# Ledger of designs, part 60: designed miniproteins, single chains

Each design is a single chain, and the fold is of that chain. pLDDT is the mean over its residues in the fold that is shown.

## One batch from the design tools (miniprotein)

Design m2071
Fold by ESMFold2-Fast:
Structure m2071 (fold): chain A 110 residues (1-110)
Amino acid sequence: MYNAEDIAEEAGIPLEWALGLEMALLDAKRAGFDPNKVGEALIEGIRLLKKAGVSVAKAVNLVLEILEAAMRKEPVDLSALAERYGIPKSLVSELVELFRSYGFPISTVD
């Protein structure tokens, strides 16, 4: 299972942000999700967003919102997230597809 130091190193973010991600990963594990798949999705999601020029704070908050939606079985509103985070809708869509590739059953609405 990924700890905060693993997440900080692999995603290239400060340890303080990685501690919040470790807590979310533990919550996902308690909800019956595979913590290795959660960790991989969070790390690769942050890498994707950082490569697109998204700040660490926005990247962390957005991947956590998508994880929470998956855990709650709630649809992701692509347009609303794109507007709230100030990023292209296509980038939110890429992030959702990334999470789906790790086995998360995410539905989307417009």
Scores: mean pLDDT 87

Design m2072
Fold by ESMFold2-Fast:
Structure m2072 (fold): chain A 88 residues (1-88)
Amino acid sequence: EVEAEIEEIRRLHELTLKSVEELKEEAKKADPNRQRLLLGIAEGLLRMTKAILLMIYPKLEPEAQRLAEEVIRELDERIEELREERAK
């Protein structure tokens, strides 16, 4: 059931990005120590979602694999943005 795989991958992606954005917004209001913690957790969430997608990838239908590849690319972009933000 490829439609179910696609919907769950989309849901995982949306929830991950929503959580990351919430952590980034809270980090803007926080002291430097808490900001580092919150941004670290946000990066961890992006990396965990990528790891999960890579783990399940070989078992997915071809259309779901294509979506997973697109989501992984977007997660990599978000991880790099967050790493640059944390390096400041």
Scores: mean pLDDT 86

Design m2073
Fold by ESMFold2-Fast:
Structure m2073 (fold): chain A 110 residues (1-110)
Amino acid sequence: MPSMDEILAEARQGFRDGGLAAVEKGEKAYKEGDLEKAARYYAIGTSLLIAGLGASNPETIQATINLGKVYYELGKKEEAIKEYQYAIENSPEDSPYYKEAKKLLEEVKK
């Protein structure tokens, strides 16, 4: 039988691969102007990437920022604020992700 560590590694790989695929579908939907579809795929993608890569991984943070942007364009300001705050909390202050999320948070609060 595979060890627990092997089973968990395979599960994390599946979550990572599924999360990246969902983010790609979200980006495609966003480019096509389907904001509701983009939000659904980014939300699935961020959840899977958190499970597969962790909250502070650059791919997870970028997906979180993109989800926030789509929520803001949909008029879902509180959801956008929540996603930007999550990206800020899980990013180093000197990172481009922290700076982008902080800027986007200030724009939503105007």
Scores: mean pLDDT 87

Design m2074
Fold by ESMFold2-Fast:
Formats: structure tokens, C-alpha cells, sequence
Structure m2074 (fold): chain A 94 residues (1-94)
């Protein structure tokens, strides 16, 4: 199972890949993907701010965050493979 640090690094790579896709294509799905990436990045920021203030996050929230980042990666991979329907299915579960 990936660590939280590994998930944070994965999210950073997804942000960069999504930016490149948006610059090259600019289609409706890349905009939806960019919105999902932005939401997960905001949640990561919220968690870090709370942890710096000594607020403990439940393990359930950490596992759910990891699961959603994995769904984002699967959506991007399906889109890259040309399976837009599968990509949207994964994106909807985030």
C-alpha cells in the first residue's frame, strides 16, 4: 500500500500530466480531469494545515484520500488508452 508521501508525489505528477494534456487538447474531459485534480490538491492542503495545527485526521479519511488519488490515476490511464467511458466512470467515483 502506498504511503501518504507516495500519494502526494503521485498527485503532483497527475497535476503536471493534466496540465500537459490540457495544453495539447483542451477537450471537455481534460477540463473535468483538471477540476478533479484541483479538488484533491485543495484537500491535501487542508490536511497539511490541520496537521500543522495539531489536528489529527482519522485513518479512514487518509485511506479515502489515497483511494480517490488512485481513481484519478485510473481515469487518466483510461483516457490515455482512448476509453473515455471508463475514464468518466472512474472520475465519477472520486
Amino acid sequence: MPSLEEVEELLRRELEETRELLEKRGDEFTLELAEAVARLALEQYRRKVAEEKGIEFPEEEKEEFKRRVELLRKAQAAYAAGDLELAREYLAKI
Scores: mean pLDDT 75

Design m2075
Fold by ESMFold2-Fast:
Structure m2075 (fold): chain A 74 residues (1-74)
Amino acid sequence: MRSELEALEAEITALMRELFKDPAKAARARAVMAETHARIRALAAQGLSPDELLRAVKAVAEETLARLRELLAE
């Protein structure tokens, strides 16, 4: 679980770095990340068990990764 989240975070960081090379994509990438951070904060406030929270955060990270990949492919 933790190693999977670390791998997802590393991939997101690499994609963000690549997206920031294009000013037009940089603004859209920031919006995607702002939404992702807001969703994670909302999940943290829900009173979920540690395992439920970790699984939910992983799902949000996977969705974010997919959105950033699509943006880079434009």
Scores: mean pLDDT 82

Design m2076
Fold by ESMFold2-Fast:
Structure m2076 (fold): chain A 109 residues (1-109)
Amino acid sequence: GPLSEEQLREVNEAMALMLLSVGNITAKRLEEKKKETGVESKEIDELIKQYKDLVEQASKLYLESGIYELQGDYKKSKELMEQAKKLLKEADKLIKQAEKLIEELKKKV
């Protein structure tokens, strides 16, 4: 049969934590690559910060989506998941921009 409500809650919480963990690993990797250039960039720092903020917001929306699904509010659950996906797409754009700027800094050193 399907997972129990408790098991579904645990799965949703684990998925939210996984999104946060992947986001934190990605951000740390870029922070380390930036440090290796020896150059300070407020623009790169702001992009990494915005990336982290968007991933955290998406994780919270994902968790909230799971709560509404367990309550039988499938419409609200779907709306929150679509919002989370949009935030993750924006986060992906910011992280790619940060990577490009770090690569440009490496060419100047």
Scores: mean pLDDT 84

Design m2077
Fold by ESMFold2-Fast:
Structure m2077 (fold): chain A 95 residues (1-95)
Amino acid sequence: MPETPLPTDEQIEKGREVTTKALEAAGKSAAVTSAVASDILRVASSLETDPRTSAMSQAAAESAELVSRLLEEGVPAEEAARKGAELYRKKLREL
């Protein structure tokens, strides 16, 4: 089967850094912003015809949902983004 390339650890860490800055900039809307990103990624996953790319988008959606929940619980943006990246890596390893 052809293998869709997975994101590298460097790409995931860069994503975490960018996400942390974006969430800090969003302030009070950070949890809502992450929830909307999760919904967009779930829709993208449902429209994707390649099963592996669909699964990667679903993994990203689950990561964004976790970040949103942690922010709603009062977890700092940096820690929430780190936990999201850890879940994303775990989900990618299942593919």
Scores: mean pLDDT 80

Design m2078
Fold by ESMFold2-Fast:
Structure m2078 (fold): chain A 89 residues (1-89)
Amino acid sequence: SDIIEKMKKKLKEYGIDEAVGEAVLEAAKVAENLPEEEQKYILKLLERTIEALKNKDIEELKKLAKEAEEKKLPSEVGDAIALAYQEVT
């Protein structure tokens, strides 16, 4: 996927921890198996997660975790955000 390759490149450029990056990429792969609307929403949320990781934006990561829970997104999305939160705290 072009989107997943772009995410992978950003994770490397930003020097994000490999385990955290792998969790984000796994969530993106799960999203690719979902309906188009949900896939687009999750991929955009994961891009926001990568930017929050770069900026060590704890408040944005809390907001993203809440959005994932409220929208009942796949567990892999919540897990990726939780690992991102642990990395910056």
Scores: mean pLDDT 86

Design m2079
Fold by ESMFold2-Fast:
Structure m2079 (fold): chain A 64 residues (1-64)
Amino acid sequence: MDEESLQLARRAASTGTDEGLAIALMIAGIEKSLGRPEVASRIQLEAFRAAGDEKGAADAERKL
């Protein structure tokens, strides 16, 4: 399980900054490229929720 990637994404997203969101989405992109689309979708969901993007969160949740 990639709990480390999820924790890093949560820390980045929790800053509430555009930079933090960008870092979290970059981590999600890396996980997807490594053949872990489910982990990528979970990271995106957490990042969008922390940023207050309800549409992004709903889209990520549908891919889980």
Scores: mean pLDDT 74

Design m2080
Fold by ESMFold2-Fast:
Structure m2080 (fold): chain A 66 residues (1-66)
Amino acid sequence: DKIDRAIESFEEYMEFLKEEGNVVMTEEEYEKMLEKVRDMFENGESGPFVSATLSEENKLILKVNP
């Protein structure tokens, strides 16, 4: 349940980035990100969150909390 929630949040965010045309990520890179989220939960860590901020120059700043 908690893993599913984190995966859904990450996927929803990725869809947002795709609509903005700001994501350039291979399928392999995407799978690696999902593995990191899974590893965090397997280590007994609280659910990770992904946040994004647009700079004044329209650059995306991504942050994944441990």
Scores: mean pLDDT 57

Design m2081
Fold by ESMFold2-Fast:
Structure m2081 (fold): chain A 115 residues (1-115)
Amino acid sequence: KEKEILYEIVVESFEEALESLLEQLRKEGALTPESLAELLAKLRGLVESVIEAFGLPEEYRKKLEELLRRLEEEMRALQARAPSLVQWSQQQIEDLVNNFADTFTTKFIEKLEEL
């Protein structure tokens, strides 16, 4: 029971952090395939770390994977419509991923404190 509530909070916090990331990326412009691939690789690494840290069951793992797939689809749709693509440096992508991780952590703590 308590573990299931924790798993739900993890997924909700990740989804909210991802929504914030998507909003930022829409403002910055469509990424090159190379920049998008680097971003997605780092976000998949974070998903794996979260799965291991919390011992997430398969159903919650699939929810996190689905959120990343939706991000990829949204970004590829932006690429298809954009007249030009923005290439981000590795440092800019790392900073974005670190900001995402910080947002996730903040949202997670806020939700735990409301219990």
Scores: mean pLDDT 83

Design m2082
Fold by ESMFold2-Fast:
Structure m2082 (fold): chain A 73 residues (1-73)
Amino acid sequence: SVADKIAKLQAKIADYKATIAELDAKIDDLDSLAQANPEMKTKLDTLRGFLETVRGSIEHLIKKYEEKIRELK
């Protein structure tokens, strides 16, 4: 049913949003570490940039799934 399709897409979006929250926490931890350890800043900034890229990719997937739900409603 349409309701079953929407429920599955909503579950996937919820899973991706949980992953975003975990990535945001890791980015905050890296920012704190960079402030406490200025000598490591360049390496930590590189890792932060990688996590931001991964976050952006997941955000794109969430948007795609939200668009599918809108088409079904």
Scores: mean pLDDT 88

Design m2083
Fold by ESMFold2-Fast:
Structure m2083 (fold): chain A 92 residues (1-92)
Amino acid sequence: MSIDDLQKQLAKLKEQLKQAQTLQQAKDVAVKAAKLAKEVGSLLPDVTKSTAFQLRAIGLEIDAGRAQTLQQAKDIAKEALKLAEEAIEMLR
């Protein structure tokens, strides 16, 4: 998988989060961002780092599903997007 494709997915999710006006929209972005972070984490050559990123991403995906306010969902989405960005940076 190319780093450029991952960067484009990240940019699209950041844009979708800016446009999110409902709890469900923000939760959808958070879940997608967490899944992206998990996918990128699985591509890391270091097994310890790969496992740590994937577990953190799974935790954020669960938290996203449990979010009860728009602000909580947006905060989780920001965390997941940051995790995905960090994993993409490490993949370089």
Scores: mean pLDDT 85

Design m2084
Fold by ESMFold2-Fast:
Structure m2084 (fold): chain A 62 residues (1-62)
Amino acid sequence: MEEKVVTVKVEQKPGESPEETAERAKKKAEEEAKKLGGKVKDIDVRTLPDGSVVARALVEIE
């Protein structure tokens, strides 16, 4: 059992709301975590001043 942090950054698309950008970042972090064969324990999502969103997932790998 090992814990790993997965970090994903996505840029806001034209016409996309900050909430939509955050949801997209969260989904991408979950997809990356699943590629590792791990279970997502927590996801921290932060919006940057430029509209970009960073999602950080704590993943438990068995």
Scores: mean pLDDT 79

Design m2085
Fold by ESMFold2-Fast:
Structure m2085 (fold): chain A 80 residues (1-80)
Amino acid sequence: GMGARKAAEGGKSGDPQKFAEGALQAGVEGNLPGTGRSAKIAAERGDGNGAYMAASIAFHAANDPQGAVEAGRGAEKAAK
């Protein structure tokens, strides 16, 4: 899905806004696995706050609480 790709690009470039937009779009598209993976990638790149917020918004919309939990753990680890 385009949303997951946009979120991954945002995470890779360190653009929290692009990541948030992509993650939200992936959630709307029903691409739950793509949404979780994109959020994890952003968290691993050290954008802990942006990744956590974007993942929470997207997963709340998509009903993927497990993906949000995993993204949150990655964001917390990166934020240390």
Scores: mean pLDDT 57

Design m2086
Fold by ESMFold2-Fast:
Structure m2086 (fold): chain A 71 residues (1-71)
Amino acid sequence: DSEVARAAAENLEWLAETHPDLSVEEQQSVLLSLGRAAEAAGAPRTAEVLYRSAREGSSLREAAERLRELS
């Protein structure tokens, strides 16, 4: 789980850096997709953080920071 959380955080950090103009709705879509991928990979804590972040309207950077705490 911690390894998946680290990989997810790095992915979100890269996406936020390369696409700073993503809307809140687009960021929510990314977080939900990544959450589903984490769930499929057997990383339930990572998936929960991603789903919760999407539900709350958190930014990709905020979600990445939370995932870093799991790593």
Scores: mean pLDDT 82

Design m2087
Fold by ESMFold2-Fast:
Structure m2087 (fold): chain A 90 residues (1-90)
Amino acid sequence: MKKEAEEKKERIKKEFKEKSNLPEEELEEKLKKQELISREVALKLQLIGLEIDEKLLIEKGELTEEKREEIEREREELEKELKELEEEKK
């Protein structure tokens, strides 16, 4: 399954290149924009994952100050990446 997913990604990227009808430079720019969108989705999913992790720790009564700081640090890093990604899209 993992190999099939990777092969599908490569196939889709090739199809995008073939159907773009753009010069290589513009095609590369279009691919970069698509990769930025994909990265944005991944970052947002990771942020949701952190929110779920925090809720689970609260439910278990295991949310210590140290774990909270770890989650906040990871969240800040993901939010920084998301902000940088938004700047790159401009």
Scores: mean pLDDT 74

Design m2088
Fold by ESMFold2-Fast:
Structure m2088 (fold): chain A 58 residues (1-58)
Amino acid sequence: GSEEERAGQRAGVRGLARGDAAAGIAGFTKNAEALRKQGNDEKAARALESGRAAALAA
């Protein structure tokens, strides 16, 4: 994937691991946007669901 895609995914995962739901959501949203630009709508939807689950868990 792109650098932006990987950076977003890493930020999302790290945010959740740190207990920072806002950072987690922002990272997964950025990852989803990058995936959408690549035409990977299915993976983008999964990234958004991960961010949504993080928000609900916080």
Scores: mean pLDDT 76

Design m2089
Fold by ESMFold2-Fast:
Structure m2089 (fold): chain A 89 residues (1-89)
Amino acid sequence: MKIVKEYELVAEADGMKLVTRVTLVLGGETDLEEAKKLTEELEEKYKNDPNAEIKVEQVYGAKTEEEIEKAEKVIEEMGGKLIGESVEE
């Protein structure tokens, strides 16, 4: 069983819209290093565009449901909304 939950955070300032999407992945084997690398690549791509709508996608892998619940709590405290949920068997 692999659980994927997607969250969206939206912030607007000075006519700019910043959209951050956070994907939490629960599975029997999760590669946190791969998830971290994808996050760093996305941040590098968008770091130099101060006048555009910036979309940042972050992927967090977790080995336990407790780790997912902790991450969800932090995202919700930051004003994140659950936008998608899927379960793969």
Scores: mean pLDDT 59

Design m2090
Fold by ESMFold2-Fast:
Structure m2090 (fold): chain A 94 residues (1-94)
Amino acid sequence: MEAVEQFLKELDRLKSLSQEEVEELLKEIERAQKENPEDIPAELHGKSPAEIFLALIEKLKEFIEKNMKDKELAKKVIEALEELKKTFEEKVKE
């Protein structure tokens, strides 16, 4: 329960990020790929920072749907992740 509530608070924070802050997040992901490639799942090696972030959101949605016993709460978390995905894609666009 608490982990989901903490995650939702982080999503609210990410939705309030400026385009410049999102671009800095992408730079941090790129840095992590170069400095600690072992922390990135093998199937995501060679992907762009934006593709990695979006792929991680999709994997998390699948994990929540399959593993969360509370299906109504799972639906709300998945909807929040979809909104984060839209906000991120909009801010990554020129």
Scores: mean pLDDT 70

Design m2091
Fold by ESMFold2-Fast:
Structure m2091 (fold): chain A 110 residues (1-110)
Amino acid sequence: KKKAIELAREARRKVEEAAEIAEKIGDEIGKAIAKSARIAAELTEEAIEEIKKGGNGQKLLLMAETSAGVGAIGAAVAVTVGGNVEAYRKILELLNEASNLLEEAYRLLL
């Protein structure tokens, strides 16, 4: 339980950082990525609170992972298009790392 919360908190930090970078870019794809990352952060926070209550945070962790994954796909597309490449590569890295942390947290709750 403690390790799952720790991983989820780290994931939340990474998706929040990705959202901030995407918001600063402010183009259409950046706005879409920021929304997905913000949803992932909110769902991760809800999962942490459910785990703390002794409830089942697994569904919320999977939903957060899905939202982070959608953002990562958007960032990968942005990198291939060639605008703000370094910023979108950083977003992609953060969202992939967050997705992996959320998956690990999910597995610890099985």
Scores: mean pLDDT 88

Design m2092
Fold by ESMFold2-Fast:
Structure m2092 (fold): chain A 65 residues (1-65)
Amino acid sequence: MTEEQKRVLQRQVDWVYENIDKLSKEELVELAVKRFREQVPDASEDQIERFRRVITTFVDDLYER
């Protein structure tokens, strides 16, 4: 991932923290992926898949707590 994509990823992580009590795990992941697509429209499908894996792991860790 590029440094810009890493910054967008961090913004989605922060957004997940703000919404963990309001949305289901599935909704958090799907909305974070949608937000990433909107903020990085030139991202390849491989880059979006990497983001999905990272955010899914992060949400899984938070949801279990």
Scores: mean pLDDT 76

Design m2093
Fold by ESMFold2-Fast:
Structure m2093 (fold): chain A 75 residues (1-75)
Amino acid sequence: EKKKVEEEAKKKIKTLESFIEMIKAGRIPDLDALEQILKEAKEVAKKAREMGLYELADELEEKIRELQELVEQAA
């Protein structure tokens, strides 16, 4: 279980980084897909923190915040 959450968190971090890079490059992401990934990332961050994966939870939460701020600025 812990190993699966760790792998899922790392995967979500990479996905969030991809969206952040897309927005910074001036590309408009699919807003429905963006809302879905943010929701999923928040759930994974919660599970990671619950399991003591604090470094991954912190990194994931930082990426979520950065992506949310970029979306708000682009609106």
Scores: mean pLDDT 81

Design m2094
Fold by ESMFold2-Fast:
Structure m2094 (fold): chain A 120 residues (1-120)
Amino acid sequence: SEEEEKLKRRALVYAEHLLEMGQYALDIAKKYNLEEIAKKFEELVKETQRLIDEAPNLSVEELLEKLRDLARKFAETASEAYIEGIKKNLPQEVIDYFMTLYFLARLIELDIERELEKLK
């Protein structure tokens, strides 16, 4: 339906935002030698790109479920990055970026969970 196509487009916009922010978070994690966190962001960036590439072949429900789970993983990794940033006394701008990614990921997760409930 036209509504399902609009929802798919919204989901893709969210995935593109996570990809862009995730790539930058990966660059930061590498710059500051956060090896474990960098590895997690690298896997999330790859997973996000795969989701974007596969999206035309997924049902709306499958796309939303995968995006919700991906957003949850981004929030968890961003939270870990925030804590490590504080422990290592990284620049405030870097710490703030990880917190911004956390809030974006959580907002995406909540919005997508709401849309999934409507598809039941």
Scores: mean pLDDT 91

Design m2095
Fold by ESMFold2-Fast:
Structure m2095 (fold): chain A 87 residues (1-87)
Amino acid sequence: MSHLERLIEIAKEELRKGDIDGAASAAAVALDMVSRMYGRSGDYEKAKEFRDLSTRADLAVLKGDREEARRLAEEGIEKVEETLKEA
């Protein structure tokens, strides 16, 4: 299993446990990794999309916005899983 797949597994587990901050933080790390991958391949638009999601997830956790953090964790997991299907 790749490090990216492991991070998504952790994010899903934390969501099931109700640890929204943990889930959003794990998703943010995974989103940042995907952003860097797209940046290295020259896909700047996808790199920006994933970086923006990562930043928003981190900010939601820092602000204590649990509803936004949960939504961004769920969206981040879905978008990273879509990327993994291509690989």
Scores: mean pLDDT 85

Design m2096
Fold by ESMFold2-Fast:
Structure m2096 (fold): chain A 104 residues (1-104)
Amino acid sequence: SEFEELKEKLAKRVRTQIAVLKAAIARLDAAGLTSPSSLQARKLFREALELYEEILEEVEKAKTEKELTLAQFRYIAANSTFQLARSLLPPDLQAWVDALVAAA
């Protein structure tokens, strides 16, 4: 029962992060940002989205505590990519992304 509870909690966290990331990418695409750092941020957000989608599949397919732990480590690594992408944005868009994460 602890395994299923941890699996459901991790899956929910990953789904929430996917939703936040899809909203962030849509807003950045609409903003028409052209600076090299903003273009790199958009690329890294798309890469983070692909990682979170892969991690969600790994979590949903996990049958052992070890598989779930590995998915959790991948989730932490994907969060690092997300934070790097966020750091490359202008301060106003960083604040908007932070608000989006806090609301989720």
Scores: mean pLDDT 86

Design m2097
Fold by ESMFold2-Fast:
Structure m2097 (fold): chain A 69 residues (1-69)
Amino acid sequence: VEELKKAFDKFYEHKLAEIDRATPEQQKDLYEEMINELEKLKKIAEERGDQEFVDYANKKIEEVKKRLE
């Protein structure tokens, strides 16, 4: 659903902007928190049977995980 994707995208963008302004020490914790919140949104999509959004959320979660490396 477009509404869930918009909420997800706003959270994603806002959180990345927050992380970009944080210290390197804080960035790791903020990335981990971000991943946890994205996984919660993915679970809501799974419960709704929205496979398209689940796939989208997985891609975004992988992008965040790559930033932790």
Scores: mean pLDDT 79

Design m2098
Fold by ESMFold2-Fast:
Structure m2098 (fold): chain A 94 residues (1-94)
Amino acid sequence: SLEEIFKLTKEQLELFLKNYEEAFEEALKYYKEHEPEKVEKVKEWFELTAEGIKNLDEEKLNKALEIYAELFNVPQEKLDEVKAFWKEFLKKMK
């Protein structure tokens, strides 16, 4: 069932988040050296994404997606599609 798939995915997401925190520190170091003007937004995006997934927090994930859209010039229509997908995913993970 879809619920069984999401249960297995949750265990994989927990492992991903542990490794993600280490990658986040290296990414911040890179942006600080090469694109310092983006550091604050990149930091907020990574922190909100990690907390959103860890806590299954739709509001934090949506805010992270809005920052991502600003950083990479993603159109609102695509952003809304991703938000709809995450809303359904989070509802089934809980």
Scores: mean pLDDT 70

Design m2099
Fold by ESMFold2-Fast:
Structure m2099 (fold): chain A 86 residues (1-86)
Amino acid sequence: MLTVSVSLSPPDAAGNVTVTATMSVSEDGPVTLALFVDGKLAALRTQDLRAGETVTLTVTLPKPAPAYALGVTTSGEVVRSPTVSI
């Protein structure tokens, strides 16, 4: 089982927003976490995880934009986070 979430920080003093995507796994194996911002691929990580481990991706934006993440396993399980926006 794969769990994927995305969160946005409040704007900092310069107006920048941090987007954080987090993925957790219940089974061992290679997984891919992809973070999309404004419909474009912003960050990607492929990592071999153990059951109960998490992987995190962060991207800093000069202004808020809609973001979502996809988690993919080699077995073909795909989980999409809800889209978050300010």
Scores: mean pLDDT 80

Design m2100
Fold by ESMFold2-Fast:
Structure m2100 (fold): chain A 100 residues (1-100)
Amino acid sequence: SLSKLLEEFAKTMNEFILLAYELAREKNDKKLLELAKKAEETAGEFFELVQNNAPKEEVEEKAKELKKIGKEIAKLANDKKIEELAKKAEELIDKIVEEL
């Protein structure tokens, strides 16, 4: 269950981050580019914490940070596909934390 959730999370976050980078480039939006980079770093850190069986409190803090970044990207991008991917990512993050 957790392994499958992490696989879905990685796939969803990769799609989200790649689209955010593409939209940042198309719009010449430096803030969106910086947020996309931060999302990539924070998603990687979240994934590592879960894989390494870090304390639940540390995973929850990183989850909260990642969800905030995702919401900021969704607002700034103003793109329906980004909004759908952000919502899916948040649901997966919450399910992963629940499984811990």
Scores: mean pLDDT 89

Design m2101
Fold by ESMFold2-Fast:
Structure m2101 (fold): chain A 65 residues (1-65)
Amino acid sequence: KYVKDAYDLAEDLKEAGASPQEISKRLREIAKKSPPEDKKVILEAAKLAEQGKVEEAIELLKKAS
């Protein structure tokens, strides 16, 4: 599950103290390897993370998982 993998990664990175920019970058890397439908949701989460809205990004991925 690509969206679930993205959710798990975002949670792990946040717990490790990664920056919003780093979380966004890692989500975009998963999106590149994802099917189009999953890619759309993961890229939306990456955009939220880049804006510093990490909690919103994680919640979006959780709902889509």
Scores: mean pLDDT 84

Design m2102
Fold by ESMFold2-Fast:
Structure m2102 (fold): chain A 71 residues (1-71)
Amino acid sequence: GSVLADPEEARAAIDGLLADLEKDPTNVPLSVAAMLEAALSGDPEYLREAAERFEKLGDTVTAKALRKMAE
């Protein structure tokens, strides 16, 4: 299979985590989980989108890392 990086499944998981994180942006465990799910997706377009969302939440370090992974 095209394997452990199912973009749709990863996007659904990340969207849920990001929605929870936007409700509580200081929640470090949710922030870490969202970052890991974005990394696992392997989708450059979604990695860039996730990076923009992290940057809006004030996490510029994670945003930069995700953008680098998208390249």
Scores: mean pLDDT 65

Design m2103
Fold by ESMFold2-Fast:
Structure m2103 (fold): chain A 95 residues (1-95)
Amino acid sequence: MLIRAKGKLGEELKKRFGRTTFSPSVFVQEFLLLALEKGLASVETRIDPETGKPVRYLIFHGELRKDLGVEEIEVSNRDLLLELLEKAGLVERVE
């Protein structure tokens, strides 16, 4: 399965990489870098009160926050990120 970036996200990735279709792991990596560079997302580290260990959250800003309808997710939750992007029409899954 591949991930195809659509709309404004597809245009940005095409400008950077000359393509819009990626493996899921490569897509998530490149999306996170792009979103952080554009100020559409930031990373916040919080201490989990149950484990005492740091957990990293991806915080969405501006148009991305509006498109996803969610303020934050855990950085490790890649499946949720892809689901939110697909629901927002920013990506599609391609076989």
Scores: mean pLDDT 83

